# Designs tried in a protein design run: designed miniproteins, single chains, continued (5). Part 20

Each design is a single chain, and the fold is of that chain. pLDDT is the mean over its residues in the fold that is shown.

## One batch from the design tools (miniprotein)

Design m16708
Fold by ESMFold2-Fast:
Structure m16708 (fold): chain A 68 residues (1-68)
Amino acid sequence: DEVLEFLAELIALSPYASGEASELVEMLRQLLADGADVDALARFLLKELQLPESYFEALRRALEALRD
């Protein structure tokens, strides 16, 4: 799963991230199914994972792939 691999890489790059990538992916799928805004969720992940702004577009695309 390319989205799981991408999120696992982001978690590994962030010194502030904790937990399993599979759990994060399942949580994100549920939030998106409940109608969460992709852009807002991508912004939230940038903040939580302490990632640079350059990751925003990649996160947005990964979240769109999770939703579909």
Scores: mean pLDDT 71

Design m16709
Fold by ESMFold2-Fast:
Structure m16709 (fold): chain A 91 residues (1-91)
Amino acid sequence: TEELMAKGEEYEKEGLEALKKGDYEKAIEYFEKAIEYYREAGKQGSAEALRNAALVYLRLAYIYEKLGDTEKAQKYADLALALQEEARRLE
């Protein structure tokens, strides 16, 4: 779980740096990788990992909103809410 969390954090950091540079394509790629690792840690019972994945989904929603893809933005916002509820149930 610790290794999965560390990998998620590493990819989230890379995604944030790409986002700061305006590289939305690269930011999306890194954030998708971060979510993959956080969700795997969540499957092992980490509520913190699910909360981190939810925050990354909100970052994806922001990017898609900036790109004018309101449907994908809403989808990722909904996924963030679902993971927040899942994390709460593990608490």
Scores: mean pLDDT 88

Design m16710
Fold by ESMFold2-Fast:
Structure m16710 (fold): chain A 95 residues (1-95)
Amino acid sequence: SAKKKEAEKYLEKGKKLFEEGKYEEAIEYYEKAIEIDPEYAEAYANLGEVLEALGKLDEAIEYYDKALAIDPRNWRAIDGIARVVIPRAVEAALG
C-alpha cells in the first residue's frame, strides 16, 4: 500500500541515522513510521534496537515484545531479546 511505502521511507531514514550514531533522531523517524503504519513490526524492532544502544533496556524489551506480537518471526526482535534478556537472566542466576 501507499502508506506502507511511506512508513518504509521513514524506517530507512531512521536506520541511516542510527548508523550515524544519531540515536534521538533515529527514534523520531521510527516513531513516524509507526504512526503511519502501527502494524509495522520492523519499525518497533528498530526502535527497540536504538533504545538498547542508549542503554534503555526495559524500554527496548517493550518494543521488541511489540514487534513480536505483530510478527513472531521478526529476527531483529528475537535477536534483541536474546542480547538483552539472556545476559540479565544469567547475571541473576549467578548472583
Scores: mean pLDDT 86

Design m16711
Fold by ESMFold2-Fast:
Structure m16711 (fold): chain A 72 residues (1-72)
Amino acid sequence: MAEVAEIQERVRRLVAEAADAYLAGDFETARRLSEEALRLVREAEARLSPEQAEEVRRAAQAAIAAAGARYA
């Protein structure tokens, strides 16, 4: 469980930081942070069980949706 929780936390932080960078007009930093978040999700999918990978993916999707709502 520690592995899944740590990945979820990192993904959520990276997505939030990417959203903040995007709102500030720093599109280069936003892209870099988004790419790192996607990399962590892919690593989780390769190494964790399907259920654990789904939890990480769901956390990432929720964070992206929350960020999108801030732009609207």
Scores: mean pLDDT 75

Design m16712
Fold by ESMFold2-Fast:
Structure m16712 (fold): chain A 75 residues (1-75)
Amino acid sequence: YEEEAKKLIQKADELVKKDPRSPEAATLYAKAGNLYYKLGDKEKASEYFQRAATILADVDPRAARAYKEAAELLK
């Protein structure tokens, strides 16, 4: 579970280096956030949902708001 989250984050980080606004990277960060939530690490879950929201802010504002709300609920 924790190893799976780390692999998703690594892939997302590589995508962001090539394209800072990659929707694919946002999806991977959101999946990592879900895995941390299942592990009980709400702080990391919130952090990665917020990263997904930031990437999507310019390209999909509706999805960005949903992830931002999820991150706020985990604080």
Scores: mean pLDDT 79

Design m16714
Fold by ESMFold2-Fast:
Structure m16714 (fold): chain A 82 residues (1-82)
Amino acid sequence: DEAKRKAAIEKAEEAAKRASEMAELASKEKDVIKRTGYQLAAIGSAIEAELAAREAKKYGPAEKAEEAAKKAMEAAKTLKKA
């Protein structure tokens, strides 16, 4: 089902973009509470991207979704080390 595969890839890409945006906000935020909120949002969006990539793989090759999810998870991991 090509339509479901494309929808899942798009969802993964959108979630990955959101994770990157939240990670950037967290890196610029000096307030501990607000920074923690952005970090949690980035992690949640990265997980959403990973789940969407898995969904896309059920319907066929989803390299774009997998790469987007991987990048989002890496961004979330850098926040935990900071």
Scores: mean pLDDT 81

Design m16715
Fold by ESMFold2-Fast:
Structure m16715 (fold): chain A 62 residues (1-62)
Amino acid sequence: MLSPEMQEFMRGLDEILDKYERGEITKEEAIKEVRKLAQKVLPEAADNIVNGFESQMDELEK
């Protein structure tokens, strides 16, 4: 079901989320890193991915 690009994105996303949950990066830095990752591996969906991630981060923090 997952394309190679999606699998690569999911792996990178897990690393970014792990850093955020450990307090190593801020929410803003996490969003920025996800933006870079999405633009590299899933450019057509990058904006939707970033918007979804930002909403998810907001939900998890508050």
Scores: mean pLDDT 76

Design m16716
Fold by ESMFold2-Fast:
Structure m16716 (fold): chain A 71 residues (1-71)
Amino acid sequence: KSIEEILEETIERLRKEGDETSASQVETALRRYRETGDGRVALAAVESLSRLHPDNESLRRALRELREVLE
């Protein structure tokens, strides 16, 4: 699974949950990733959001998947 796919799936899940604010922040991270190729920007954004929303399973899943890809 690619970083882009993980972020796109996460945005879709967050929107289905009604969390437009988090979805917008993940979209910004995806845009920056597409511009720079730097997966660390995507990881940092998802880590920050997951800390703010520790019970959000979509963010926790994205964090796990991004860490597996970026090792």
Scores: mean pLDDT 84

Design m16717
Fold by ESMFold2-Fast:
Structure m16717 (fold): chain A 60 residues (1-60)
Amino acid sequence: TLAEEAYRAAAAGDIATALRYYFEAKEQGQEREGLEALARGAAEAGDEKTAAAVRAALEE
């Protein structure tokens, strides 16, 4: 899925590619799934700042 691709890119530290897949997931109606995947990937890459920002977006 596009969300899974966003997760893989974020986990690899490729935030630009992760965001591209996230926006495609959003266009398909999977915005929440895409955000959850992006947050998980960023956290696994050690990018806690990005992970925290994405988790905050999920709260609202």
Scores: mean pLDDT 80

Design m16718
Fold by ESMFold2-Fast:
Structure m16718 (fold): chain A 87 residues (1-87)
Amino acid sequence: EKDFSLALFYEGLGRYYLKQGDYDKAIEAFELAIKHYPSARAYLLLGEAYYKKGDFEKAIESYEQALKINPNNKRAKELLDKVKKEL
């Protein structure tokens, strides 16, 4: 049900697509990472992909999910504050 190794593989693929500017493929890869193992890091990466695509509402949702998993995640709080200023 939860596969941490597959989640890490898809996080890597998503980061590759983010660097290439292929935000739709990055989103798909990070969603697959979350499906195999939901983590605050995977939700942060999903939020970054949505932010770069210009989907600020979905970026906010993703950062809020990261904070639900790890409420003390300073990076998620910083990114959430940053994206809210774009709305």
Scores: mean pLDDT 86

Design m16719
Fold by ESMFold2-Fast:
Structure m16719 (fold): chain A 64 residues (1-64)
Amino acid sequence: SSPVFDITEEDIRRVAARLGVPVATLRRAIEELRELLKQGIRPEVPSPLIRLADRAVVLWLTEP
């Protein structure tokens, strides 16, 4: 249902390059967001990693 579960490892590499962040950092951010969503949790004050994951999902949806 959430697009974050459809992002592949190759997508993470491309998006990380566009955002200027390390692939490992973005991979961790996406996995943390996936874990929270699986538990039905969405923090009111998202951490920098969760904010990074949100930006990455938007970029992935709007750019090839």
Scores: mean pLDDT 78

Design m16720
Fold by ESMFold2-Fast:
Structure m16720 (fold): chain A 56 residues (1-56)
Amino acid sequence: MEEEKQKLVEESRKDAEKIGGPEVGDAAARVTQAYLDGKERAPEEDRKILLEAAKK
């Protein structure tokens, strides 16, 4: 992917990983990638993982 997209995905992963570990980091990376790919909505399961992490 382009460097700009890669940076956003990696930063999202690292920030989320600090909060809830690798699974949350992976979910954040997938949500960010879906957004950058112009998808209407990220997978609901990944969004649930991020919401649970934000709640903690």
Scores: mean pLDDT 72

Design m16721
Fold by ESMFold2-Fast:
Structure m16721 (fold): chain A 73 residues (1-73)
Amino acid sequence: SLNEKLLKDIKETEEKAKGLSPEEQRRLVRQAIADALITIGEELDRVIQKLKEEGKPFSKENFDKALEELEKE
């Protein structure tokens, strides 16, 4: 899922931060969080666009199905 991918990326970033200075670690983690928030926003926009193109109403069921299809791509 999107959440699993984002969590994995954050954990990998934390592992890479080991051995860096505390300031460099904080910068790297902050950047990873910022990138994750952008990715979440982009995925939400893609779900909305997909539903609009398919003429489907904005319901939880339709959002879940569209998100699942986008995650497979």
Scores: mean pLDDT 75

Design m16722
Fold by ESMFold2-Fast:
Structure m16722 (fold): chain A 89 residues (1-89)
Amino acid sequence: MDVVTLEEIRKEAEALGDLEAFEKMKEFRDFMLKNDAGAAVEAEEVDGKTHYKVTLYSAAGEKIDEREFVATPATIALLARYAGGPVKL
């Protein structure tokens, strides 16, 4: 897996028209790394908008936390590509 910088992720989010996607990705990834957690992402459509539920699991497989957010394609792409990948700070 390629190592990317946070600045590269920010530029990708900007190019996709959603700078908030960068902040959401950074927060989520930092939380995963701090808690040694895995993640599951569930998508649901509500009134034509895609809502994402992100569930975090401990190394033992216990549910730690759940976050819900309204995501754009940019948020989904960044989460899928970078949440579990190596990123240079």
Scores: mean pLDDT 64

Design m16723
Fold by ESMFold2-Fast:
Structure m16723 (fold): chain A 75 residues (1-75)
Amino acid sequence: MAAELARAREELRRLGEEMAEAIAAGDLEKALALGEEAARLLAEALARLGKVSEEEAERLAAEAIALFARELEAL
């Protein structure tokens, strides 16, 4: 549990930084791929913890991806 959370948090931080750099560079394809990876990792970690239902974790990931895609289209 603790190791899963610590790893997910560390990977999410790295992905977030890389995604921000990709967005700033105009590499929207890379930014979207990194965003999808981050959302997947977060949903997986939350589901494993059992603190959030699998449906709720899926919903959060879908919302994050949709919001990100909408921001890219607004650019």
Scores: mean pLDDT 70

Design m16724
Fold by ESMFold2-Fast:
Structure m16724 (fold): chain A 73 residues (1-73)
Amino acid sequence: MKEKLELEIEIALAHMKAGIGNILASRGKYEEAAREYEEAARMLQRLAERYGSEEAAELAEEYREKAEELAAK
C-alpha cells in the first residue's frame, strides 16, 4: 500500500507540474513552461522505471515532447 500511495502522489504532482506548464505556455512564458513539462516528464520516467508503469512511461514521453515543442519557440 505504501508503494501504491507513493506512486499515486507522484503522478498527481507530475500532473500539477504539467498544469502549471500549460498555464505558463498560454501566457507566452515558453521557457518556464518547457521547464515544468521537463520536470513532469522526468518524474514520470522515474516512476515508470521504479514501478513498471506503462501509463507513466507514455505520459512521460508526451510531456517530454511538449517540453521540446515549447523550448523551440
Scores: mean pLDDT 82

Design m16725
Fold by ESMFold2-Fast:
Structure m16725 (fold): chain A 66 residues (1-66)
Amino acid sequence: MEELYEEALKLIREIDKKMEEKGVLTSENVAKLAALYIEAIGAYLENDEETLQRVIEEAKKLLEKL
C-alpha cells in the first residue's frame, strides 16, 4: 500500500515538474494534477489498492502526453 502511494506521488511530482519546465501549468492542467492528488490521498486513507493502481496508470498516461 505505502509503496503504491509513494509511486503515485512520485509520478504526480514528475508531471508537475515537467509541466512547469514546458510552461504548460495552465488552470486545466493544475486541476488534473489536483484531481490525481485527491484520488491518491483518498485511496491511501481508505486502503484502496485498486484505486491507487488506477491513479498510477492515469498519471503515466498524462506524463506520456507531455
Scores: mean pLDDT 82

Design m16726
Fold by ESMFold2-Fast:
Structure m16726 (fold): chain A 75 residues (1-75)
Amino acid sequence: KMAEAEALYAEARRLAEEALALRESDPARARELLARAVELVAKALELKASTESPEKAAEIKELTDRQLEETLAAL
């Protein structure tokens, strides 16, 4: 399932970056993309949690939380 988790995480990152780009011009769309990114990250983390070490899972979560915090602060 690692390939599936990686694909979900990559898509979530892409959506989060797109949300950051849209935050000033279209805050409503930025929020929608951020919500989708959060959903995908949650699914990816569940899949990774079954096979990754605790420190690796924590690293992924921390990077994701930072990206989300930056997006929310910009909205």
Scores: mean pLDDT 71

Design m16727
Fold by ESMFold2-Fast:
Structure m16727 (fold): chain A 57 residues (1-57)
Amino acid sequence: SRGDAIQAAADEIEALLQARGVTAPSREVFRAAKEAVDTGESPQAYADRLAARVRAR
């Protein structure tokens, strides 16, 4: 289901962020996961963008 796909993408994004030592709010992780599923873009690309935004703070 779409919900299962979003959860899988969220888990992947969170694992990629953790590997980089980055902690992001759950709402931002799920937003990125939803966009990845809806656009067909890779979770890696969304993790990269989210890590860059979080590091800027």
Scores: mean pLDDT 79

Design m16728
Fold by ESMFold2-Fast:
Structure m16728 (fold): chain A 71 residues (1-71)
Amino acid sequence: DEMEELLDEIDEELSKPEVDWEKVRELLEELLELAKERGEEEVARLIEKLLSLPEITQGDIGMIALQRAVL
């Protein structure tokens, strides 16, 4: 699943001692487009909120995965 692969890639980047925030934002924007294409409105809304933050955590990525698991 392409969205699962993107979530894993973002989670890996966030686990690094120096996070590449530009790469994280690019991956989140790609994830957002996939969520919109798939009609996952709640997932898209969550990603948009995370994109408005200067920093995010691996816990935030876990919340996206949980939201996808619900619907």
Scores: mean pLDDT 80

Design m16729
Fold by ESMFold2-Fast:
Structure m16729 (fold): chain A 63 residues (1-63)
Amino acid sequence: MPPSLELAESYYLAGLIAEQEGDLEAAIEFYNKALEILSQLPESEEKKALAEKIKARIKELQA
């Protein structure tokens, strides 16, 4: 699937679901995949907001 904001959001949601199920390794993998997809997109407010949310989740899980 080509990189898109919708694809990045799908990985972010998958990460949230993995967190709820206690699979922290899978959550971090999904979050990192979402960030990879976002890095391939042009800058936008939506991209920046999503990237900040994902980064905050990764920091929380690694602390």
Scores: mean pLDDT 82

Design m16730
Fold by ESMFold2-Fast:
Structure m16730 (fold): chain A 85 residues (1-85)
Amino acid sequence: MKEAYEKGLEAYKKGDYETAIRYFVEAVREDPNSEIAVEAFLNLIKVLKEMGREDLAEALRESALQVIKDPELRERFLKEYEKIK
């Protein structure tokens, strides 16, 4: 979980978007209702937007809202999403 997220951030910083996507997806799968999953979803959306895939970024936003059930985590996700939209 934390290791996958950290590797995703490292790849994203290096411009390795394919590796970043892989690790962020893994971080979400390990614990979808966690603070790390919220950050992984947000960074995955940023990567997709930088790749010009606004269609996938919007689809991923909807997926995040289906997966994240905790009300506090959902509010945090939506608040942070507004800053990157």
Scores: mean pLDDT 83

Design m16731
Fold by ESMFold2-Fast:
Structure m16731 (fold): chain A 67 residues (1-67)
Amino acid sequence: DEMERRIREIKLEFGKKSLEIQTEVDETEKTGTPEEAQKKREQGDQEMLDLGREAGREIERLREESS
């Protein structure tokens, strides 16, 4: 099933990028100042929202095209 494979690829890419964002935040919290950690967390939150929105839209498009 081509649609299921594409959706799985989107979810895997989302998970990979999500982990990268969270790793950067965690690293900054361990090595940076509280101010740097707060800014990085806010940046990461925004990146996560944008990433989720993009992935969700692409999955929705695939499902619509397949119905």
Scores: mean pLDDT 82

Design m16732
Fold by ESMFold2-Fast:
Formats: sequence, structure tokens, C-alpha cells
Structure m16732 (fold): chain A 61 residues (1-61)
Amino acid sequence: LTPEERERLDREVRVALLIIQATLALKSGDLETARKYADELRRLGEVEIAEGFYRQIEKAE
């Protein structure tokens, strides 16, 4: 793998893990933890996914 391919894979894995963590936090009612992971997704440039989680958090409150 090229360095660029490795960086892309590392980011994809990190995004996937954050999505899983945010989803589990939402299901458990831990809205603060869900927001934390949504913030990290936004920071990584996954704005649309993060906004989706923010809407789910708002509905759960």
C-alpha cells in the first residue's frame, strides 16, 4: 500500500468505529457520549453523518 492508501484506510476505519460508538451510545441513552463521537466525525470531515447523529440526539432528548 502507498502512504496515501494507508492514510485513507486508517481514516475509513476510524470513521466506522466512531459511527458504531455513536450508535451504541444513542441506543443506551448516553447522549453526551453520542455527541462526543458525532463531534469527532465532524472533525474528520464527515459532516453529513455527524449532522444525522445530532438530529437523532435531539429527538432522543
Scores: mean pLDDT 82

Design m16733
Fold by ESMFold2-Fast:
Structure m16733 (fold): chain A 64 residues (1-64)
Amino acid sequence: SEAQQALTEAAGSVPSPEDPEETQRFIEEAKKLKEELLEQVKAGKLTVDQAAEEMYKQLSKIAK
């Protein structure tokens, strides 16, 4: 779907942590956040663009 692709691209734009354990945590958090944001898009609470922006914002905080 367009929403799933946009969220995947947003996640891929965030630099991965350098530590292997932090990288695993980052991947798990990205998956959970993607599922949550996809549900918000399906419910009409967020647009695809808003969900992608939120994903990038939240993952950037986790990676930093």
Scores: mean pLDDT 76

Design m16734
Fold by ESMFold2-Fast:
Order: sequence, then C-alpha cells, then structure tokens
Structure m16734 (fold): chain A 79 residues (1-79)
Amino acid sequence: SVADEARELALKRGLPQEAADHLAKAAQSIVDGDVETAVEHLRRAWALEPADTSSETVAAVIGAILRAVGERIDKELGL
C-alpha cells in the first residue's frame, strides 16, 4: 500500500518510527481524500525530524509520497 511504502521509505531515510508512522498516516489520508488529516500528520512528522538529520530528509519523503499518490489518483481518474 502507499502507506506501507511511505513508512518503509521514511525508515530507510533514517527517520524515527513515530515520524514514519505519521508519514504513513498522511499518505493514507491523502488516498482517502482527507487533506486536513494528512496535513496534520505531515506537520507532526516534520516536528519529529532528528536534529542531526538534514531538513531535506522529511521534505524528500513528503515529496515522494505526494508524487506517488498523485500518480495513483491520475490513473484511477483517467486524468
């Protein structure tokens, strides 16, 4: 699932499990059409970024999730 891919990508990038869980929930919320809940989870994941990790790490994971979800929606809607 997109949520599982988001969690695995976040963990591979060295994010803590709590941040990875929030990114997975954000991805699921986007698929479900709940943008407000998705934004809340993205903000929580951002706040959990380790001090020794580049701020690009969370941004890169978020970008990859949004791209993958957008491509999936486009295929389902034929856009």
Scores: mean pLDDT 71

Design m16735
Fold by ESMFold2-Fast:
Order: structure tokens, then sequence, then C-alpha cells
Structure m16735 (fold): chain A 53 residues (1-53)
């Protein structure tokens, strides 16, 4: 389930990058999308750790 959620987050990042690229420069859109994904992955890792304990 957590691996599936990671995959979904990566898919969502791609969609987010596309949407952000409509309103922001591509470089900025990529940085924002990458930052959001990293934050979400950190939260997912924390949740996964709690489930495995």
Amino acid sequence: SMEERRKKLEENKKKLFEELSKTAPPDLAKEIADGILDSMLTMLEWAEKLEKE
C-alpha cells in the first residue's frame, strides 16, 4: 500500500508540474513540484514507519 502511494505521488507530481508550467516558468514549476513531492514522501515515510512498528 505504501509503495502504491509513492507511485501515486510521483504521478501527481507529473500532473502538478504540467499545471504549474501553465502559470510559472518551467524551472520554477519543476522546483516547486520537486519540493512538494519531497515533503509528501517524507510524510509518507513517517506514516509507513508508524504502520510497521
Scores: mean pLDDT 76

Design m16736
Fold by ESMFold2-Fast:
Structure m16736 (fold): chain A 56 residues (1-56)
Amino acid sequence: SEEEEKRLEKAREKAEKKILEEKGLSQELLDKYYKAALDNSLSKEEQQEIRKKITE
């Protein structure tokens, strides 16, 4: 169960990174987005705000 949960989270993160790559965004922007998604110090709401900034 916990292992499956980790796999789902990792798959979601990879999918999000692929979407950004597909949009032709810079490596720096991809790194910032990926780091924010993995940052346990940030709330889900804060992570969404960062995504919003990137997708705009």
Scores: mean pLDDT 66

Design m16737
Fold by ESMFold2-Fast:
Structure m16737 (fold): chain A 91 residues (1-91)
Amino acid sequence: EEVKKTVEDAARVTRELQEIYDELKKNPEKEDEYAERIQRVADEAIATGSPATKSVAATGLYHLALKAKEMGNTKFAEAAQEAAQRVLDAL
């Protein structure tokens, strides 16, 4: 039961992060808004208390930061890296 919930929560976080980044690619002028949204995703992962979900969220945020940096979205990349570190600090 808990294992299934953890897998579902992890998948949901992964999809949410992918959705935010896809929206950023379509609307780069809203980079500040999307940077704030990923911080909220990190806050939710921290609040849920599942170590596995936090690990997946932190990993996803780090990958997103690297991808965003490569594409020139440096502010979003920095926010994603900071969010990943906050989630790791909560482990």
Scores: mean pLDDT 80

Design m16738
Fold by ESMFold2-Fast:
Structure m16738 (fold): chain A 110 residues (1-110)
Amino acid sequence: SALEEAKKYAEELKKKGYDKVEIFTDPAAMRAALARAEEEIRKTKGKVKITVHQLALPEGAEYVGVLAIKKKDDEIEIEYRTFATPEDRERALAENPHAVGTAEGEFEVK
């Protein structure tokens, strides 16, 4: 299931040194968490790295998102990934070949 895949991914992120790893099944809660992460980025001086893996989910699909934050002195690293069942992923890709987005950004705040 999407939730089981998300749990495995969250454990891998914890092993990689992410201090805060949260799993969301509510899109509104995820949006609130992302807004808090954005505020933390604005307060950070130094290096910021963001990795986003999103899937544009079809109507009625199960939502599972993972947000992970790692902060060390002058560096903040944020990872966000959306998970879907194989059926929902296949449906999304059949309706839109560009439904899957991966974006990486690295920048420095002085």
Scores: mean pLDDT 72

Design m16739
Fold by ESMFold2-Fast:
Structure m16739 (fold): chain A 77 residues (1-77)
Amino acid sequence: SNLEEGKKYFELGREYFAQGDYDKALEYYEKSIELTEGVDNILTAEAYNNMARAYLAQGDLEKAQEYFDKSVEILTK
């Protein structure tokens, strides 16, 4: 299912994040969001939160704030 595939992409994103490969982590979190958005809001919010952390690790404070805000917005709707 799309949700099962989205969960696998989320796990791949976490693995690349742990390796310090933030570009690949962002790619897989984005793929996860495409499959989980509107289906699993908690997982989608976690993916946005992890994208924000990847941007923080890269020094992109503006994008980090943007994606933290996206994560919060999903959980507060």
Scores: mean pLDDT 88

Design m16740
Fold by ESMFold2-Fast:
Structure m16740 (fold): chain A 69 residues (1-69)
Amino acid sequence: MEAARAAAVERARALAAALTPEEVKEIEEALAEARKNWESLSEAERRALEFSERALEALLAGDPEAAVA
């Protein structure tokens, strides 16, 4: 479990370092599009969307551990 989490944190850190402002905007737009469909999303999909939004914010803030929590 911890080893898998450490690998996920490293991948998140690498992804954050590789992301350009344009790629960040594209991801934010994709998340906003999913948010527009909120009423048609299942409970699991809604939780995944909220997690993805928080994960992106944490990655941009330099907290990759929070991004994979």
Scores: mean pLDDT 71

Design m16741
Fold by ESMFold2-Fast:
Structure m16741 (fold): chain A 100 residues (1-100)
Amino acid sequence: MEEEERKKLAKELEKATEELIALAKAKGQVSDEQVETVKKSAKEIIEKLLNKELSLETLKTVIELLRLGVEYLSTDDPAERERLIAEAKRLIEEHNRKLE
């Protein structure tokens, strides 16, 4: 894959991570320690992506999981939260199936 596509996905990952952190802070559902952990993980993933150490397929799965996290924090419906957790588990299982 081209460097341009990796940079675009890095931008999408950064943006999704910022949205997730902002929503979590607004709802008071995360500690400062959890926020720092998420920021460190995002930076590490971006570095691995730019260094071509991560597959684009893995990164797309991570971005989709972050989007589900944003939806989870945006809803107050317990049934919707359970649905989003189930969808996240399916994405992880599907990704693992592609890897083996």
Scores: mean pLDDT 74

Design m16742
Fold by ESMFold2-Fast:
Structure m16742 (fold): chain A 60 residues (1-60)
Amino acid sequence: SEKAGRLIGRHAAAHSSDRETAVERAERMIETLARDQGLSDEEVEEIRRAAFEVIDKAFP
């Protein structure tokens, strides 16, 4: 969900010093969530988009 993506993005940004590290952290979290919850490619893309939007705002 978009809400899950925003939470992942905020966590990744808070625990990373740069955008590249935050993106890598968010991608690992999304991969784990997708595997654990059996998410579709469409659901994963929604989460990734929301997470990256948050990261882009944190590292302008």
Scores: mean pLDDT 85

Design m16743
Fold by ESMFold2-Fast:
Structure m16743 (fold): chain A 58 residues (1-58)
Amino acid sequence: EEELAEELKKLIIEIAKLRGATEEEAEEIAEGIVEDVKEHGDLEKALEEAKKALEEEK
């Protein structure tokens, strides 16, 4: 679970930076999303969606 959360955070940071966010903004966005997914969502599904989004940004 913790490893999935860290992987999701890294993917969200990468996506946010590709979309023009600063490193600081990307980290804040990733923390918020990961926290929300841990409390209210499916962490594994969120990780799959983030991987797809990153591939589309390439």
Scores: mean pLDDT 77

Design m16744
Fold by ESMFold2-Fast:
Structure m16744 (fold): chain A 80 residues (1-80)
Amino acid sequence: MILSPELQELLKRVEELVREAQRLLAAGDYDGAIELLREALELVKEAYKKETDPNERNLLQGLAEYLERLIEAVERLKAE
């Protein structure tokens, strides 16, 4: 499937934010990691609002659910 250039750039940005969040997690900076993951989630939610292709919407929904679960997991680690 050929994704729109806008969606490709979004996915690259989300990947960069997730990678930086993983780096912060390895350093024990849970708050910084949560902030970056929330930024990635907001970008995905904004893209979802303007997306009309059902397959791309399903991809964005799955990515949002993944990011929400990851944020919850980090919040649980911080609470321990």
Scores: mean pLDDT 84

Design m16745
Fold by ESMFold2-Fast:
Structure m16745 (fold): chain A 64 residues (1-64)
Amino acid sequence: SEENRRLAERLGKLYEKYLKSKYPDAEIKVEVLDDDTIKITIKIGDKTVVEVLSIEELEEILLK
């Protein structure tokens, strides 16, 4: 739904800010894949980490 997509976008931005505060030199890309799934790509030096998270998982990380 549109409400779920807006929530995903908001949570994705919060997680991006959180990651940037912890890893200032990291290149972070956040992509909303669908209404409840977010892809986060973190590049630090020569290493790349890709995470795929649901809205529920992001709420657990950011709101607990």
Scores: mean pLDDT 79

